# Ledger of designs, part 57: designed miniproteins, single chains, continued (2)

Each design is a single chain, and the fold is of that chain. pLDDT is the mean over its residues in the fold that is shown.

## One batch from the design tools (miniprotein)

Design m5955
Fold by ESMFold2-Fast:
Structure m5955 (fold): chain A 94 residues (1-94)
Amino acid sequence: MISEEELEELREEALERLEELTKDFPEAVQKAVMELFEEFLEKVEEALRKGDLEEYRKHVQEFEERVEKEMSPSARSRLLELVLELASKIQEKL
């Protein structure tokens, strides 16, 4: 089970990585991407805190679908890369 401390570390690392991946985007795009990703992280954290792996997987799928529909091709590529990195780190702690 992932601890609150580990969840906070995952959040901070993911947000730092997002900033690095999106630093060349226009400010408005960076803000929109960050807001969408922060909402996603909140849902993932709630599911992981409860130990609900089914809800965790559902939130990952729903986020990938939103990114595919709502984001530009370059933003989609970078966000999906970040999601894969985050999912890998989470799987190591499950």
Scores: mean pLDDT 80

Design m5956
Fold by ESMFold2-Fast:
Structure m5956 (fold): chain A 65 residues (1-65)
Amino acid sequence: SSMEEEKQREQDKAAAEAAREELRRFREEHPGPLSEEQREELNTRVTRAAKKAMEETEKKIKEKE
């Protein structure tokens, strides 16, 4: 396996974990069925959390000695 592939897998894992955490938080804030507007908000927040986690993980990988 290449080091590049390992870095990508680490980023993908971080993104997936962040997405699950944001989903869990959103569900705690909005117990019960979600409206269409809330579903769009959820999708936006989950996508943003995943992207942020991926970018943070990439930066940490580059900063590691």
Scores: mean pLDDT 81

Design m5957
Fold by ESMFold2-Fast:
Structure m5957 (fold): chain A 115 residues (1-115)
Amino acid sequence: SSAEIEEAKELAKKAKNEKDIKKAIALLKKALELLKKIFAEDPDSKEALEAAIELLNAIADKAIKTTDPAALAELEALGEEVEALLRKYFPDSFEAEIAIGMYRIAIAVAKLALR
């Protein structure tokens, strides 16, 4: 539903602004579970594609900013699940490929910064 898509977008936005990394990860996990449900019910939803890209961008933003290696590992795992959803439902989306590429760069940079 459009209400569930809007909730997923709001959760991603709240996570990006959340200073407590554990609370941010909990918000990101909730957004991911809503997106899994939305894609199962409407696999061609372009609005769900946009919400998934926003979630992946929020994960990347938190990954770059975290100083906690355990939190980075959880963020990487969440991002891999979002990438899998994007590849499954929108394999030919240029916007999805750009978002995935940017996310992968962010994780690589974050890992280098914590070493």
Scores: mean pLDDT 89

Design m5958
Fold by ESMFold2-Fast:
Structure m5958 (fold): chain A 58 residues (1-58)
Amino acid sequence: MKVEIVDVEVSEVGGRYLARVTGRTEDGTIVTGVGVGETPEEAIAKAKEDLERKAAEL
């Protein structure tokens, strides 16, 4: 299922980064992926992986 990324948020938590990536599916369903990493880029990458996994289950 195609997912459009509509929002990306990154927060620093206890020396690590937490990312939330919010996507919208073709049918208008909102799905959010979450990732944690040692860098903002790693956290965002993990959040996108989580988002794609969740979207694939829809």
Scores: mean pLDDT 81

Design m5959
Fold by ESMFold2-Fast:
Structure m5959 (fold): chain A 90 residues (1-90)
Amino acid sequence: SAVLQERLAKIQAEIAALKGEYKQLEKNTKDLLKRSESLKDRVFKYGLSEEELEQAIEDENRAEELADSATKKHQDIMQRETSMILELNK
């Protein structure tokens, strides 16, 4: 029906938007973790300052926040995909 098609299109658009946001969160988390690892490696190899270690810790904390946000977004995506499947089976 036209009503079902409109409802499915809305759910698909919402899922696509959430997947885009999730992908961006994953990228940002990965970039922060890479920077943190690079800073810690430099501290270990070259005896760099405590400021660089503090920055690495801050990057890790920020990455944890983004990872939590990504987990919540992934759960929302799964819920919406489940809703779409249920609508298709009506």
Scores: mean pLDDT 79

Design m5960
Fold by ESMFold2-Fast:
Structure m5960 (fold): chain A 71 residues (1-71)
Amino acid sequence: MRVSQRELAERAGVSVATISRYRRGEAVPSGTTVMRLAFALRDLGVPAEDVRRYFPALSDRILAALRRLME
């Protein structure tokens, strides 16, 4: 993915270590954090395929949030 963990962490208001835990499925983000991640990914123009690759355990929740934001 063309977006750094640091950039996503800064935009979502979490640590880089927390982003890594989300990616590995070791932590479950709140709905508010999922929405912050969705806004960040939308603003950065990240395609759905890259979201799925980057967040395999969380991608469905992020993509559902992105679909709501596009309405």
Scores: mean pLDDT 76

Design m5961
Fold by ESMFold2-Fast:
Parts: structure tokens; C-alpha cells; sequence
Structure m5961 (fold): chain A 72 residues (1-72)
């Protein structure tokens, strides 16, 4: 349902925010670029269906998690 998809999108956005903050602390220049990408992804998600927004934000959160791990 849309309610579940909205919850998933919110959790994915929260995860992405946390990983962007982590990357900003390790590599500030890389973090700034990823912060801008995250803001653009949120704008795109706002124009998508709840399910589409959830899927795209989850993919972004997973990619950011991997990048944070690679930088440690």
C-alpha cells in the first residue's frame, strides 16, 4: 500500500542522510557532492509514485552505505 511505501521511502531517506553525514566527516569534498545528489534524489522522489520513490531512495541508501564502508 501507499502508506507502507511512504514509510519505506522515509526510512531510506533517513539512512541516506546518515551515510552522507558519515562520508562528509571522512571525505568532506566527496560528501558535498553526495549531499547534492541526495537533495536532487529527494526532489525526484517527490515527483514519483510512493512505490517508485521508495525503490529509488532505497537504492541510493544502499549505494551510500557501500561508499561509506569503502572510505573507512
Amino acid sequence: EDEEARRRAAEAAKRAEEFVKEIEQIDPDHGKRLRKAFELAKETAARQSPVGAAANLESLADALEQKAEELK
Scores: mean pLDDT 83

Design m5962
Fold by ESMFold2-Fast:
Structure m5962 (fold): chain A 100 residues (1-100)
Amino acid sequence: SEKDEIIAALQSAIERYRYLAETTENPEAKEFYKEVAEQYEKALQAVKEEDYEKAIELLEEIIAKLREAKEKFADDPLLVHQLQADIKANEEIIERIKKL
């Protein structure tokens, strides 16, 4: 189902950001990755509970954090590219939730 695909996408994002937090040598990036993973877990729980308004709010907060991180880590082109892709992915997830 569409809801199950959204859940899978959020679970994948949580696992990826947790991995990035564990493997990064940059302590500021580690804290950023941990915070984003925790916010994705809250968004996942909201989707599971069918609290779609809360899920959208939490995903919009994640997008705002990713945009701030793009400016903060502007000297890391690979990270900037990944953050831009993640912003777009979250915007697409929000649109998918709006159709549930």
Scores: mean pLDDT 91

Design m5963
Fold by ESMFold2-Fast:
Structure m5963 (fold): chain A 67 residues (1-67)
Amino acid sequence: MRVTVEERTFEYERKDPDGNRYKITVKVTTETREDGSVRRRVEVTEENLETGTKRLLSTIELEGQVP
């Protein structure tokens, strides 16, 4: 296979100044190709723990090279 994919997920809770609680989920996907190119995708999702509303806050893609 020419592509290796690794996935990591981080979760934490935050409170806003009004005391509302949110669960933030950060999903990092790292894709490494045989030519040494690396692409990392970061998706950040917020869930309001009082209402159950989920939304995507940001998606970032970064490219690089391994030595």
Scores: mean pLDDT 75

Design m5964
Fold by ESMFold2-Fast:
Structure m5964 (fold): chain A 58 residues (1-58)
Amino acid sequence: MSGSELFEYKLKKLKEEFSKNASVTDEDFEALLNSKNLEEFEKIKEKVLNTHPFIEKQ
């Protein structure tokens, strides 16, 4: 994938994850959607996941 395609792919996957996570605020999600590039996106994503960790452990 190109950088742009990779960014869109990660954004799509993040949307799927966040739609199932009721603890994530719309503001946190909008910050990720408004990221300008993949590096900024990864930094915001890491911060959000550290605050609201998605644990696939039931």
Scores: mean pLDDT 63

Design m5965
Fold by ESMFold2-Fast:
Structure m5965 (fold): chain A 89 residues (1-89)
Amino acid sequence: MMEKLFEEALRRAREKAPDEEEFEEALNKITKWNGLDTEEAKENIKKSVREVVLEYFKEKGLPEPDEEELERIVKSLLVIHVELIESTS
């Protein structure tokens, strides 16, 4: 399950990453759903997802993504996560 989510995020990040507005809306939905509607919570979510992505690359023996690619992957992963939650209600 989680591995398929990463594969989809990697594909989306390379083809058409979410824009800043799509990312901000997804982040706002996650923080609101978790009852953590604060700037600190948003920053913590971004940092946690960034670390998870880096760990995934290390465990898979993939070359570490540059900062720009990493940012696109993080944005894609969060947007896909929101899409999955909204699809399953």
Scores: mean pLDDT 76

Design m5966
Fold by ESMFold2-Fast:
Structure m5966 (fold): chain A 87 residues (1-87)
Amino acid sequence: VKEEVLKIMEEVKELVKETLGESTEGKVLLSLIDHYTAAVKASTDPKAAVDSALTALNLALDLAEAKGDEKTVKRLKEYIKKLEELK
């Protein structure tokens, strides 16, 4: 579970970097993704790891929706669904 969560976090970080990373909000979001990735790595509870990743992904989703980036919103929703299936 933790390895699957970390893989999703890496893929989401690359997506955010490519789509939102040029903005100030995108740079703040990247630092938050790194923070929650560290929380996932430190967790020994699979549920806590998934919950930390879901928090980061929902922050990314909120920014993508605010920017009107429908393609990024769709991809983030697919990653959120994959994380929820790991519970």
Scores: mean pLDDT 81

Design m5967
Fold by ESMFold2-Fast:
Structure m5967 (fold): chain A 97 residues (1-97)
Amino acid sequence: SELEERLRRARELGAEADRSIQKADKTVDEYIKKGDLEKAKKAMDEAGERYVQAFREMAELLDPSRADEVAAGAQRWMDEKREEYIKKAEENLKKLK
């Protein structure tokens, strides 16, 4: 059915978003270990953009009327995670000096 196909594609988009974040986390951790906070920020920003876009596309498949709301929610979650990670990264870099 069309609904089953949309649900399948939405699950695939969610899985891709999760994999993208996992790859970004590893890349960000490597840059932090090297003391490169600016490259870490860029990697996180790029992953965040991909994450928000994936959730927008997922919402457009399931309920287009909520796409903007879902994208905004994903953006807020990414912003909070970015801020939390940067604070931890700055503390870790300070301890290494």
Scores: mean pLDDT 79

Design m5968
Fold by ESMFold2-Fast:
Structure m5968 (fold): chain A 76 residues (1-76)
Amino acid sequence: MLKNELPREEAVEELRRLVEEYGKTLASSEHPVGDLAGLVIRLMGISLDPALREEVHRIVEEAVARGVEELKGLKL
């Protein structure tokens, strides 16, 4: 049986915290698109585990959607 000290469970919770932290950072960033790209690259590096990949994919999709909203303002 898997123990409560599963690194994957801790990593998922840390990923959730990272997204929340980056959400605040993006609001204050001079380069929100660049910060979003950095977050995506970092999450991709962490998501080598199949169990983490699904959670990270959801987080990345949400972050990308937020970045697209900002890009719509910048593409004019």
Scores: mean pLDDT 57

Design m5969
Fold by ESMFold2-Fast:
Structure m5969 (fold): chain A 58 residues (1-58)
Amino acid sequence: AAAEALRAAADAAIAETQRLRDQAVAEMRRDSSVSQEDIEQSQQAADGGIAALRAAAA
């Protein structure tokens, strides 16, 4: 019961975080001073955060 409510809230937070991450990555790709490696590292860090949120809600 409580775990289900927490999971639903976590899923919503994850979806919003993914949208914000995609926007940030698009902005970084537009900036010629940001390398592809920097973008990949930022994506990996975001993926790690999202995975941690999923683990906390499981």
Scores: mean pLDDT 77

Design m5970
Fold by ESMFold2-Fast:
Structure m5970 (fold): chain A 77 residues (1-77)
Amino acid sequence: MEEEERRRRGLALGALAEVRPEEVRRAYPTEEDRRAMEEGRELGRELRERVRRLEEEIRRGVEEISEAVRRVAERNE
């Protein structure tokens, strides 16, 4: 279980490194963590792409609202 726990931690750190590298750096990963992190990086890349898609959807929504507000403001001026 000790080795499995270390692998799980490494995988989580690897995934986190793709999304929040500063958090992983602060954790001072060991050599064993680094090996597991390599496997976790693939998962982290997928998570980062999903986050980017969500950010694009949010940004699009905000832009649509901002454009509607601009149209109202321009008409009022």
Scores: mean pLDDT 67

Design m5971
Fold by ESMFold2-Fast:
Structure m5971 (fold): chain A 65 residues (1-65)
Amino acid sequence: SLKQQVADDLRQGAKTFGVEITDEEIEQIIRDGALSLQSAADNKEEYGLTDQQAQNHRQVSQQLL
């Protein structure tokens, strides 16, 4: 899943930079990112997004939650 790929990328990034990261912190980062995408989609005019871009943001957010 997209969520699993993002989680794996975050774990690999943390390992590469010698940073300790917990599964709880990874879940929080993914959730915050998903909510940020959803917020941008809901406020598309303020963020300068097209309808298609807003829809893409919503789909990615749903796949991460």
Scores: mean pLDDT 84

Design m5972
Fold by ESMFold2-Fast:
Structure m5972 (fold): chain A 70 residues (1-70)
Amino acid sequence: MSPEEVAEFILRSVEIEEKEHPGAVSGSARVEGDKLTIELKFSDELIEEVGEENVKAAVEWWKAQAEKAI
């Protein structure tokens, strides 16, 4: 999976979540040469509801996917 494909996958996942819970999560991704930068923002309400550890686990999973693609 290319960095661009990883970015598209993550952004698509964020878009689906945003449609279900507007404002709960937002994301951006950029590719600069061989570097992929992904910025994810979660609402404080979502973090409190699902737990900080679960949010962290999701972010680490996406990071692992991105690292494997690069």
Scores: mean pLDDT 69

Design m5973
Fold by ESMFold2-Fast:
Structure m5973 (fold): chain A 71 residues (1-71)
Amino acid sequence: MSPSDFYEQLEKLREEYERLTAENEKIIEEGPSEPQMKKVEEDRNYAQKLELEVKELEGLIKELTDAQKAS
């Protein structure tokens, strides 16, 4: 993969994470029902996985950009 491919993946993961957190914040503000709280918990777990994937991609991007800047 090229560095641009990793940046694309990173952007997609960040967008999905931001979307999920925004939706969950809205649900919480509205005084969620039990089914809505279940969705929030499931989305929170998924968002946590996305955050880990983002950190992994950030590490790979840093390695690639450092290599490009070094030569």
Scores: mean pLDDT 74

Design m5974
Fold by ESMFold2-Fast:
Structure m5974 (fold): chain A 73 residues (1-73)
Amino acid sequence: MSEELIIAELALKELEEGGPNTEKTLEVLRQSIEKLPEEEKSRLVPRLKALLAKTKDPKVQAALEEILKLLGE
């Protein structure tokens, strides 16, 4: 498992828990996903979709939808 995948998973956990600095956490998540190999990008898709279904924050929804589109979803 890559360091970037671990960073992305930690950012997702932070967003799920409603931690501070949502905009910074979203930027870290986006940058980490952009650096991931294609194999690991596909692995994050179920977790991104789960968070998108769960979140009520419009900023988080918009950012996750953009990331999923970049991943071909």
Scores: mean pLDDT 78

Design m5975
Fold by ESMFold2-Fast:
Structure m5975 (fold): chain A 78 residues (1-78)
Amino acid sequence: MYLSEEQAQIVIDVLLEYRIQGIDEISISDLVREVKRRGMSESDARALGRYLRERFPGRDKVSIDEAIEAVKEMLEKA
């Protein structure tokens, strides 16, 4: 299940804010929680979390750049 352009923009905005704050890596669980807090639906947030866990198997954290690239991949497959 892939993100709409509007939902992907919420994720990208969160990731860019983390980069501005000097955060280099984010846990997948924390990212999912934050995008839900910003108004992403539970189903879309779960789809994001699932995609990231499948894209980065065995990893609890991803870099901000890796997360941005994964979101772009989700948009290309929509």
Scores: mean pLDDT 80

Design m5976
Fold by ESMFold2-Fast:
Structure m5976 (fold): chain A 92 residues (1-92)
Amino acid sequence: DVVAQQQALVAAAFDKFDTNGDGKLSWDELRAFLKSMGINLSDEDFENFYETLFGKEHKNDKTVSRELFLDTLARPGGGARVLLSYAALKSE
């Protein structure tokens, strides 16, 4: 099952950057994940990235849950398109 394999890989990435093991990525941990992908953002650009990728309704929590992270990034055609669109707009 390709979806299960993708979820396992994304889950492993989440677990690697969830350094305190609370089942959530803080904004700092999420930034570390983005830097591992070659994406280095200012505070303002990171807020715009977060809103674009995860939605404004999750911004006030300043975390991304494991479930939201997996659904966003492991879902075919979902988070990858948003990420690429954001990178195209913010890449210099």
Scores: mean pLDDT 67

Design m5977
Fold by ESMFold2-Fast:
Structure m5977 (fold): chain A 97 residues (1-97)
Amino acid sequence: SELVERLLRLMEEAEEAERREDRERLAELEREFERLYAQLDDPEAIVELVLAAARRAYERAVAEGAREALPPEELERRLERVREATRALLAGKAPAL
């Protein structure tokens, strides 16, 4: 969970670096993300990271006008499908996307 929170912070900083066109900072953040991501040995921690990243990407897209806001119940339903697909992928099953 603490490792997942750290990875999410790096993703947020990377999005800010990309927005500022700071290529050197983006590359540093991407290397740090890969280093920390390699430490994830729990499949559920990977699922948590994927879901948190998907929610952040959705929130940013809505804030930037790139997409319309979904009803909260529909957003949670879609995120649950992402959870199930990620678990299936990590278990070596075909994703039911």
Scores: mean pLDDT 77

Design m5978
Fold by ESMFold2-Fast:
Structure m5978 (fold): chain A 74 residues (1-74)
Amino acid sequence: SREELEKELRELMERLRELAERAREQGNDKLAQNLENQVALIETYLEKKLSSSVLRKVIEDLKEAIERYEEILE
């Protein structure tokens, strides 16, 4: 459902916030800023009430991106 997709997107936002904090703790201010910018972008997606098909694609792309960020910050 749309509500489930929006919930998943919000959960991904929280993961990005945690990664941004970790990046700052490691002194990687550039990555932290990029992650904070990604959170702001997701907030605009939620405000724009995107279609379910677009939300699914955004979620898939974000999951892939988060895995890459987690690897960088490991």
Scores: mean pLDDT 85

Design m5979
Fold by ESMFold2-Fast:
Structure m5979 (fold): chain A 73 residues (1-73)
Amino acid sequence: YETKILSVEVVEITDEKLVFEVTAEGDEKEILEGIKKLAEEYAEIHNMEIESIEIVEKLSEKTYLIKVTLKKK
């Protein structure tokens, strides 16, 4: 990506969702696509799929709280 994802921290993990604290520079859409790919890999391993992905809070100019909602196949 041209968008730079500098760090990804898993702050919450449950059977229904993943919450990431992401430090990144660039377009929010590209940041979401990057995190979606990581979450899809996790979901595939656990026989789940992604229901939704959203930025729940922008903590700073470069730090985002991103929630991925999961569902069973």
Scores: mean pLDDT 81

Design m5980
Fold by ESMFold2-Fast:
Structure m5980 (fold): chain A 73 residues (1-73)
Amino acid sequence: MLSDEEIDRYIELLREYLKEKGASQEVLNSLDAAIAAGLREQLAYIGAMIAYEKGEITLNEVLRAKERYEKAR
């Protein structure tokens, strides 16, 4: 299970990925709205999957992110 610091790290990785892909300020604002709506763990899980596909983290880290997301349901 991810710590709160790891959740924030993966959300920042997702934010940077969106910026790299040329996301508009409106898309970045929608990410902040999703965080405010209680989707923090879901966004972190998406960020962890992106990091895994880039070879930056292990499968075990993705599974820890998934566990946090499932508990947030």
Scores: mean pLDDT 82

Design m5981
Fold by ESMFold2-Fast:
Structure m5981 (fold): chain A 72 residues (1-72)
Amino acid sequence: SKADELEALLLRVRAGELSAAEASERAREIVPGVPDQASRAGVIAATLGTALRSGVLSREEVARIGEAVGLG
């Protein structure tokens, strides 16, 4: 699912495996319209916020991913 793909991506971002710029590009493949961010934490927050506002993910899916990446 898109939620599982996004969770896997954001866990890699949290682990420092991707730069903020690379993370922004990869996040936009799953969630269109995510703005560029200067920090990895910014990418995580902006991606989850955009996914919720656009309806790409449900509120429950966003909450689950947020908890998994340390935003609980």
Scores: mean pLDDT 84

Design m5982
Fold by ESMFold2-Fast:
Structure m5982 (fold): chain A 61 residues (1-61)
Amino acid sequence: SALEEAARRLAGVASAEEVERLLKEKNNEQIDQLASIAGVERGKLPAILEVMRKRGLKPAI
C-alpha cells in the first residue's frame, strides 16, 4: 500500500522514535523534510509512524 511504501522510505532515514520526537517537538523544518522523503503531506506522518511501529521497521542503512 502507499502508506507501507512511505513508511519503508521513512524508516530508511529515521527511526520511529526520532519521527515521534520531531512531531512532539513540532520541528516544522525537519517534519517537512521527513514528509518529502516519505512522499506524503505532513498530516500523514502520524499514520506512517503507526505503520513503522506495528511492523517494527528499522533504518535500512
Scores: mean pLDDT 77

Design m5983
Fold by ESMFold2-Fast:
Structure m5983 (fold): chain A 87 residues (1-87)
Amino acid sequence: SEVQELVSEGVRRLREGLRKVGESDELIDRAVSIVGFYAGQAVLVKDDPESAAKLVRDGFEEAGKLTTEEARPVIEEVGEWLVEKLS
């Protein structure tokens, strides 16, 4: 589905952005796993855009807690991009 493709693209962008700012592979995998879990829940409630957007935001907020200050712009940009595409 289009929503599954958008989630996959969001995860890809997050992984690449975190690599570019020098995050470790371990932290990248943890951040991507958290975002993927919340985005997966958002797909199940896609018919409620407000609930879906909240789940995506919650996922990126939790991922942000694990990452460095240098990674915060990446977390924010990808999170906002995915929320906009799912709205």
Scores: mean pLDDT 83

Design m5984
Fold by ESMFold2-Fast:
Structure m5984 (fold): chain A 62 residues (1-62)
Amino acid sequence: LEEKKLEVVRLILEREGKDLSLAPELAAQLTEEDLKYLAKVLKAAVEKEPSPELKKLLEVAS
C-alpha cells in the first residue's frame, strides 16, 4: 500500500537526518520489490542490532 511506502521512507529519512518533505516523492518511486528488498535488509539489521526503530521499520515494510 501507498501508506506503507510513505511510512517506511519517512522512518528512513528521519533515521538518516534527511528532510522529511522528500518522503512523498521518494515513496512514489518505490516498488513492491523495493519494499521486499528493504524488509530483507532490515531483518538482517535487526538480527545484528535489535533496536525498536529498526523493528518498527521491518514491521511496516513487511
Scores: mean pLDDT 73

Design m5985
Fold by ESMFold2-Fast:
Structure m5985 (fold): chain A 100 residues (1-100)
Amino acid sequence: SENEEEVKKEAINALEYLLKYFEEEYKKTGKEKFKEIAEKIREYLKKVENAKSGEEIIEILEELIKHLEQDAKENPEYKDLLNLYVERLKKLIEKLKKIL
């Protein structure tokens, strides 16, 4: 449906922006954690690209949020930054649910 195509485009755009952000942070700082986060986002971007429904896209984004929340707990030095993007992804999910 047109709504499912819009959901997919919005999710892809958000994840591409987030991927670019962490890749640039890795280039500036050399901190391996930013590279690991970028690789995880790239994995989830591929999952979204291959998703068959808007509901699957939401589930994929919810899984990514859980991984970022776990990373924030295990890496306190990145907690504030990771929590900022968790909150942004949660707002994205709310927006996508309104489109569906």
Scores: mean pLDDT 88

Design m5986
Fold by ESMFold2-Fast:
Structure m5986 (fold): chain A 119 residues (1-119)
Amino acid sequence: DALTRRAAELVERAEEALREGRAEEALRLALEALRLSAASPAPDGEVSERAWRVARAAAKALGPERAGELLEEQAERAEREGLLNLASALYFQAAELYEEAGDKERAAELRKRAEELAA
């Protein structure tokens, strides 16, 4: 469908951005691809796996504080759009990044939110 095709295009662009050292752009593109895949009635598992791979690598290159902020922003958007499984996954990943950054209070708050959405 149109969402799956757009997600695949975003993954290709995210992979290119990551290769060129544009970590924040790569992360933003990968997160948008994950959102479109989650919204698709027939998501492509390979596209989703590639998007998660790019997101993890880009987050590592960008650093935990900024990557955590971007993942939290996208988690909140996914939650508002009713993409609860994606929102839960993004909140868990954001919590891990905030813990690495030393923000244990924010990490605990986001982990709790992720657990509530996964129930």
Scores: mean pLDDT 89

Design m5987
Fold by ESMFold2-Fast:
Structure m5987 (fold): chain A 76 residues (1-76)
Amino acid sequence: SEAELAAKMAEFYARVAEAATDPAVREAAELAARANQSVADNGGVPTAEDLALAAEAEALLEAHREAALEAVAKAM
C-alpha cells in the first residue's frame, strides 16, 4: 500500500540521516523522513506541506549529491 511504502521510505531516510556526515544531507534526510512519515500517518495521501518538505529535501540532496550518495550507500 502507499502508506506502507511511505513508512518504509521514512525508515530508510532516517537511516540516511544517521549515516550522513554532511549536515545539509542530514537535514535533507530528516525532512524526507518527516514528510514520508506524515504521508504514512495520513493513509498514504500526501498533504501540500508534505510535498513542500519533500521538494526541499530533494533540492538539498541534489545540491549535495556526492555526500548524499555516500550517506545512502552507508544506510544500505
Scores: mean pLDDT 87

Design m5988
Fold by ESMFold2-Fast:
Structure m5988 (fold): chain A 113 residues (1-113)
Amino acid sequence: AATAEAIVAMLDEVARRLQELADKLAGSPAADKFREVAKRVQELADYVRAHPEAASRVAGTIARALAEIQREVDKALEAIDTGTPEQASKVAEEAANKAFRYLDEMRAALDAA
């Protein structure tokens, strides 16, 4: 199981990758969504730092949700590299919407812990 320190490191890395993806999508509506996701991931990192015991109790849920967000980021990056701009925008929009759902899952788990 991940410690609170390991969870913070994972959250910081995911936020960094979300910001990089947003920069690659600059000018699209998906870019603003990924910046909002990154902001909310940083807010979760701040919460974990303030509540390390709660984070440790739900470490598995957080690790799984972050892994899913990372998978969606990888799909969006692949679509940027291999697809048309329209295809990349569609995949990125779907990825951002899924990332928000995983954020809601992590927040609910932390609030219940």
Scores: mean pLDDT 86

Design m5989
Fold by ESMFold2-Fast:
Structure m5989 (fold): chain A 53 residues (1-53)
Amino acid sequence: MPEVSTDDVPFGTDGNAVLGDVLVRLGLATPEEVAGMTPEQQLRLLQSHSRGA
């Protein structure tokens, strides 16, 4: 494609639910902890884990 369309950047609550699932799968947090976290906290935790290696 001569030009790539920009996908929608805004992540709704449903979109951010994927981050919580990933955190639980990685063992970084429990579902209970994820439910109490903001999407920003979930992102930060995931990024810290990945980048910290």
Scores: mean pLDDT 66

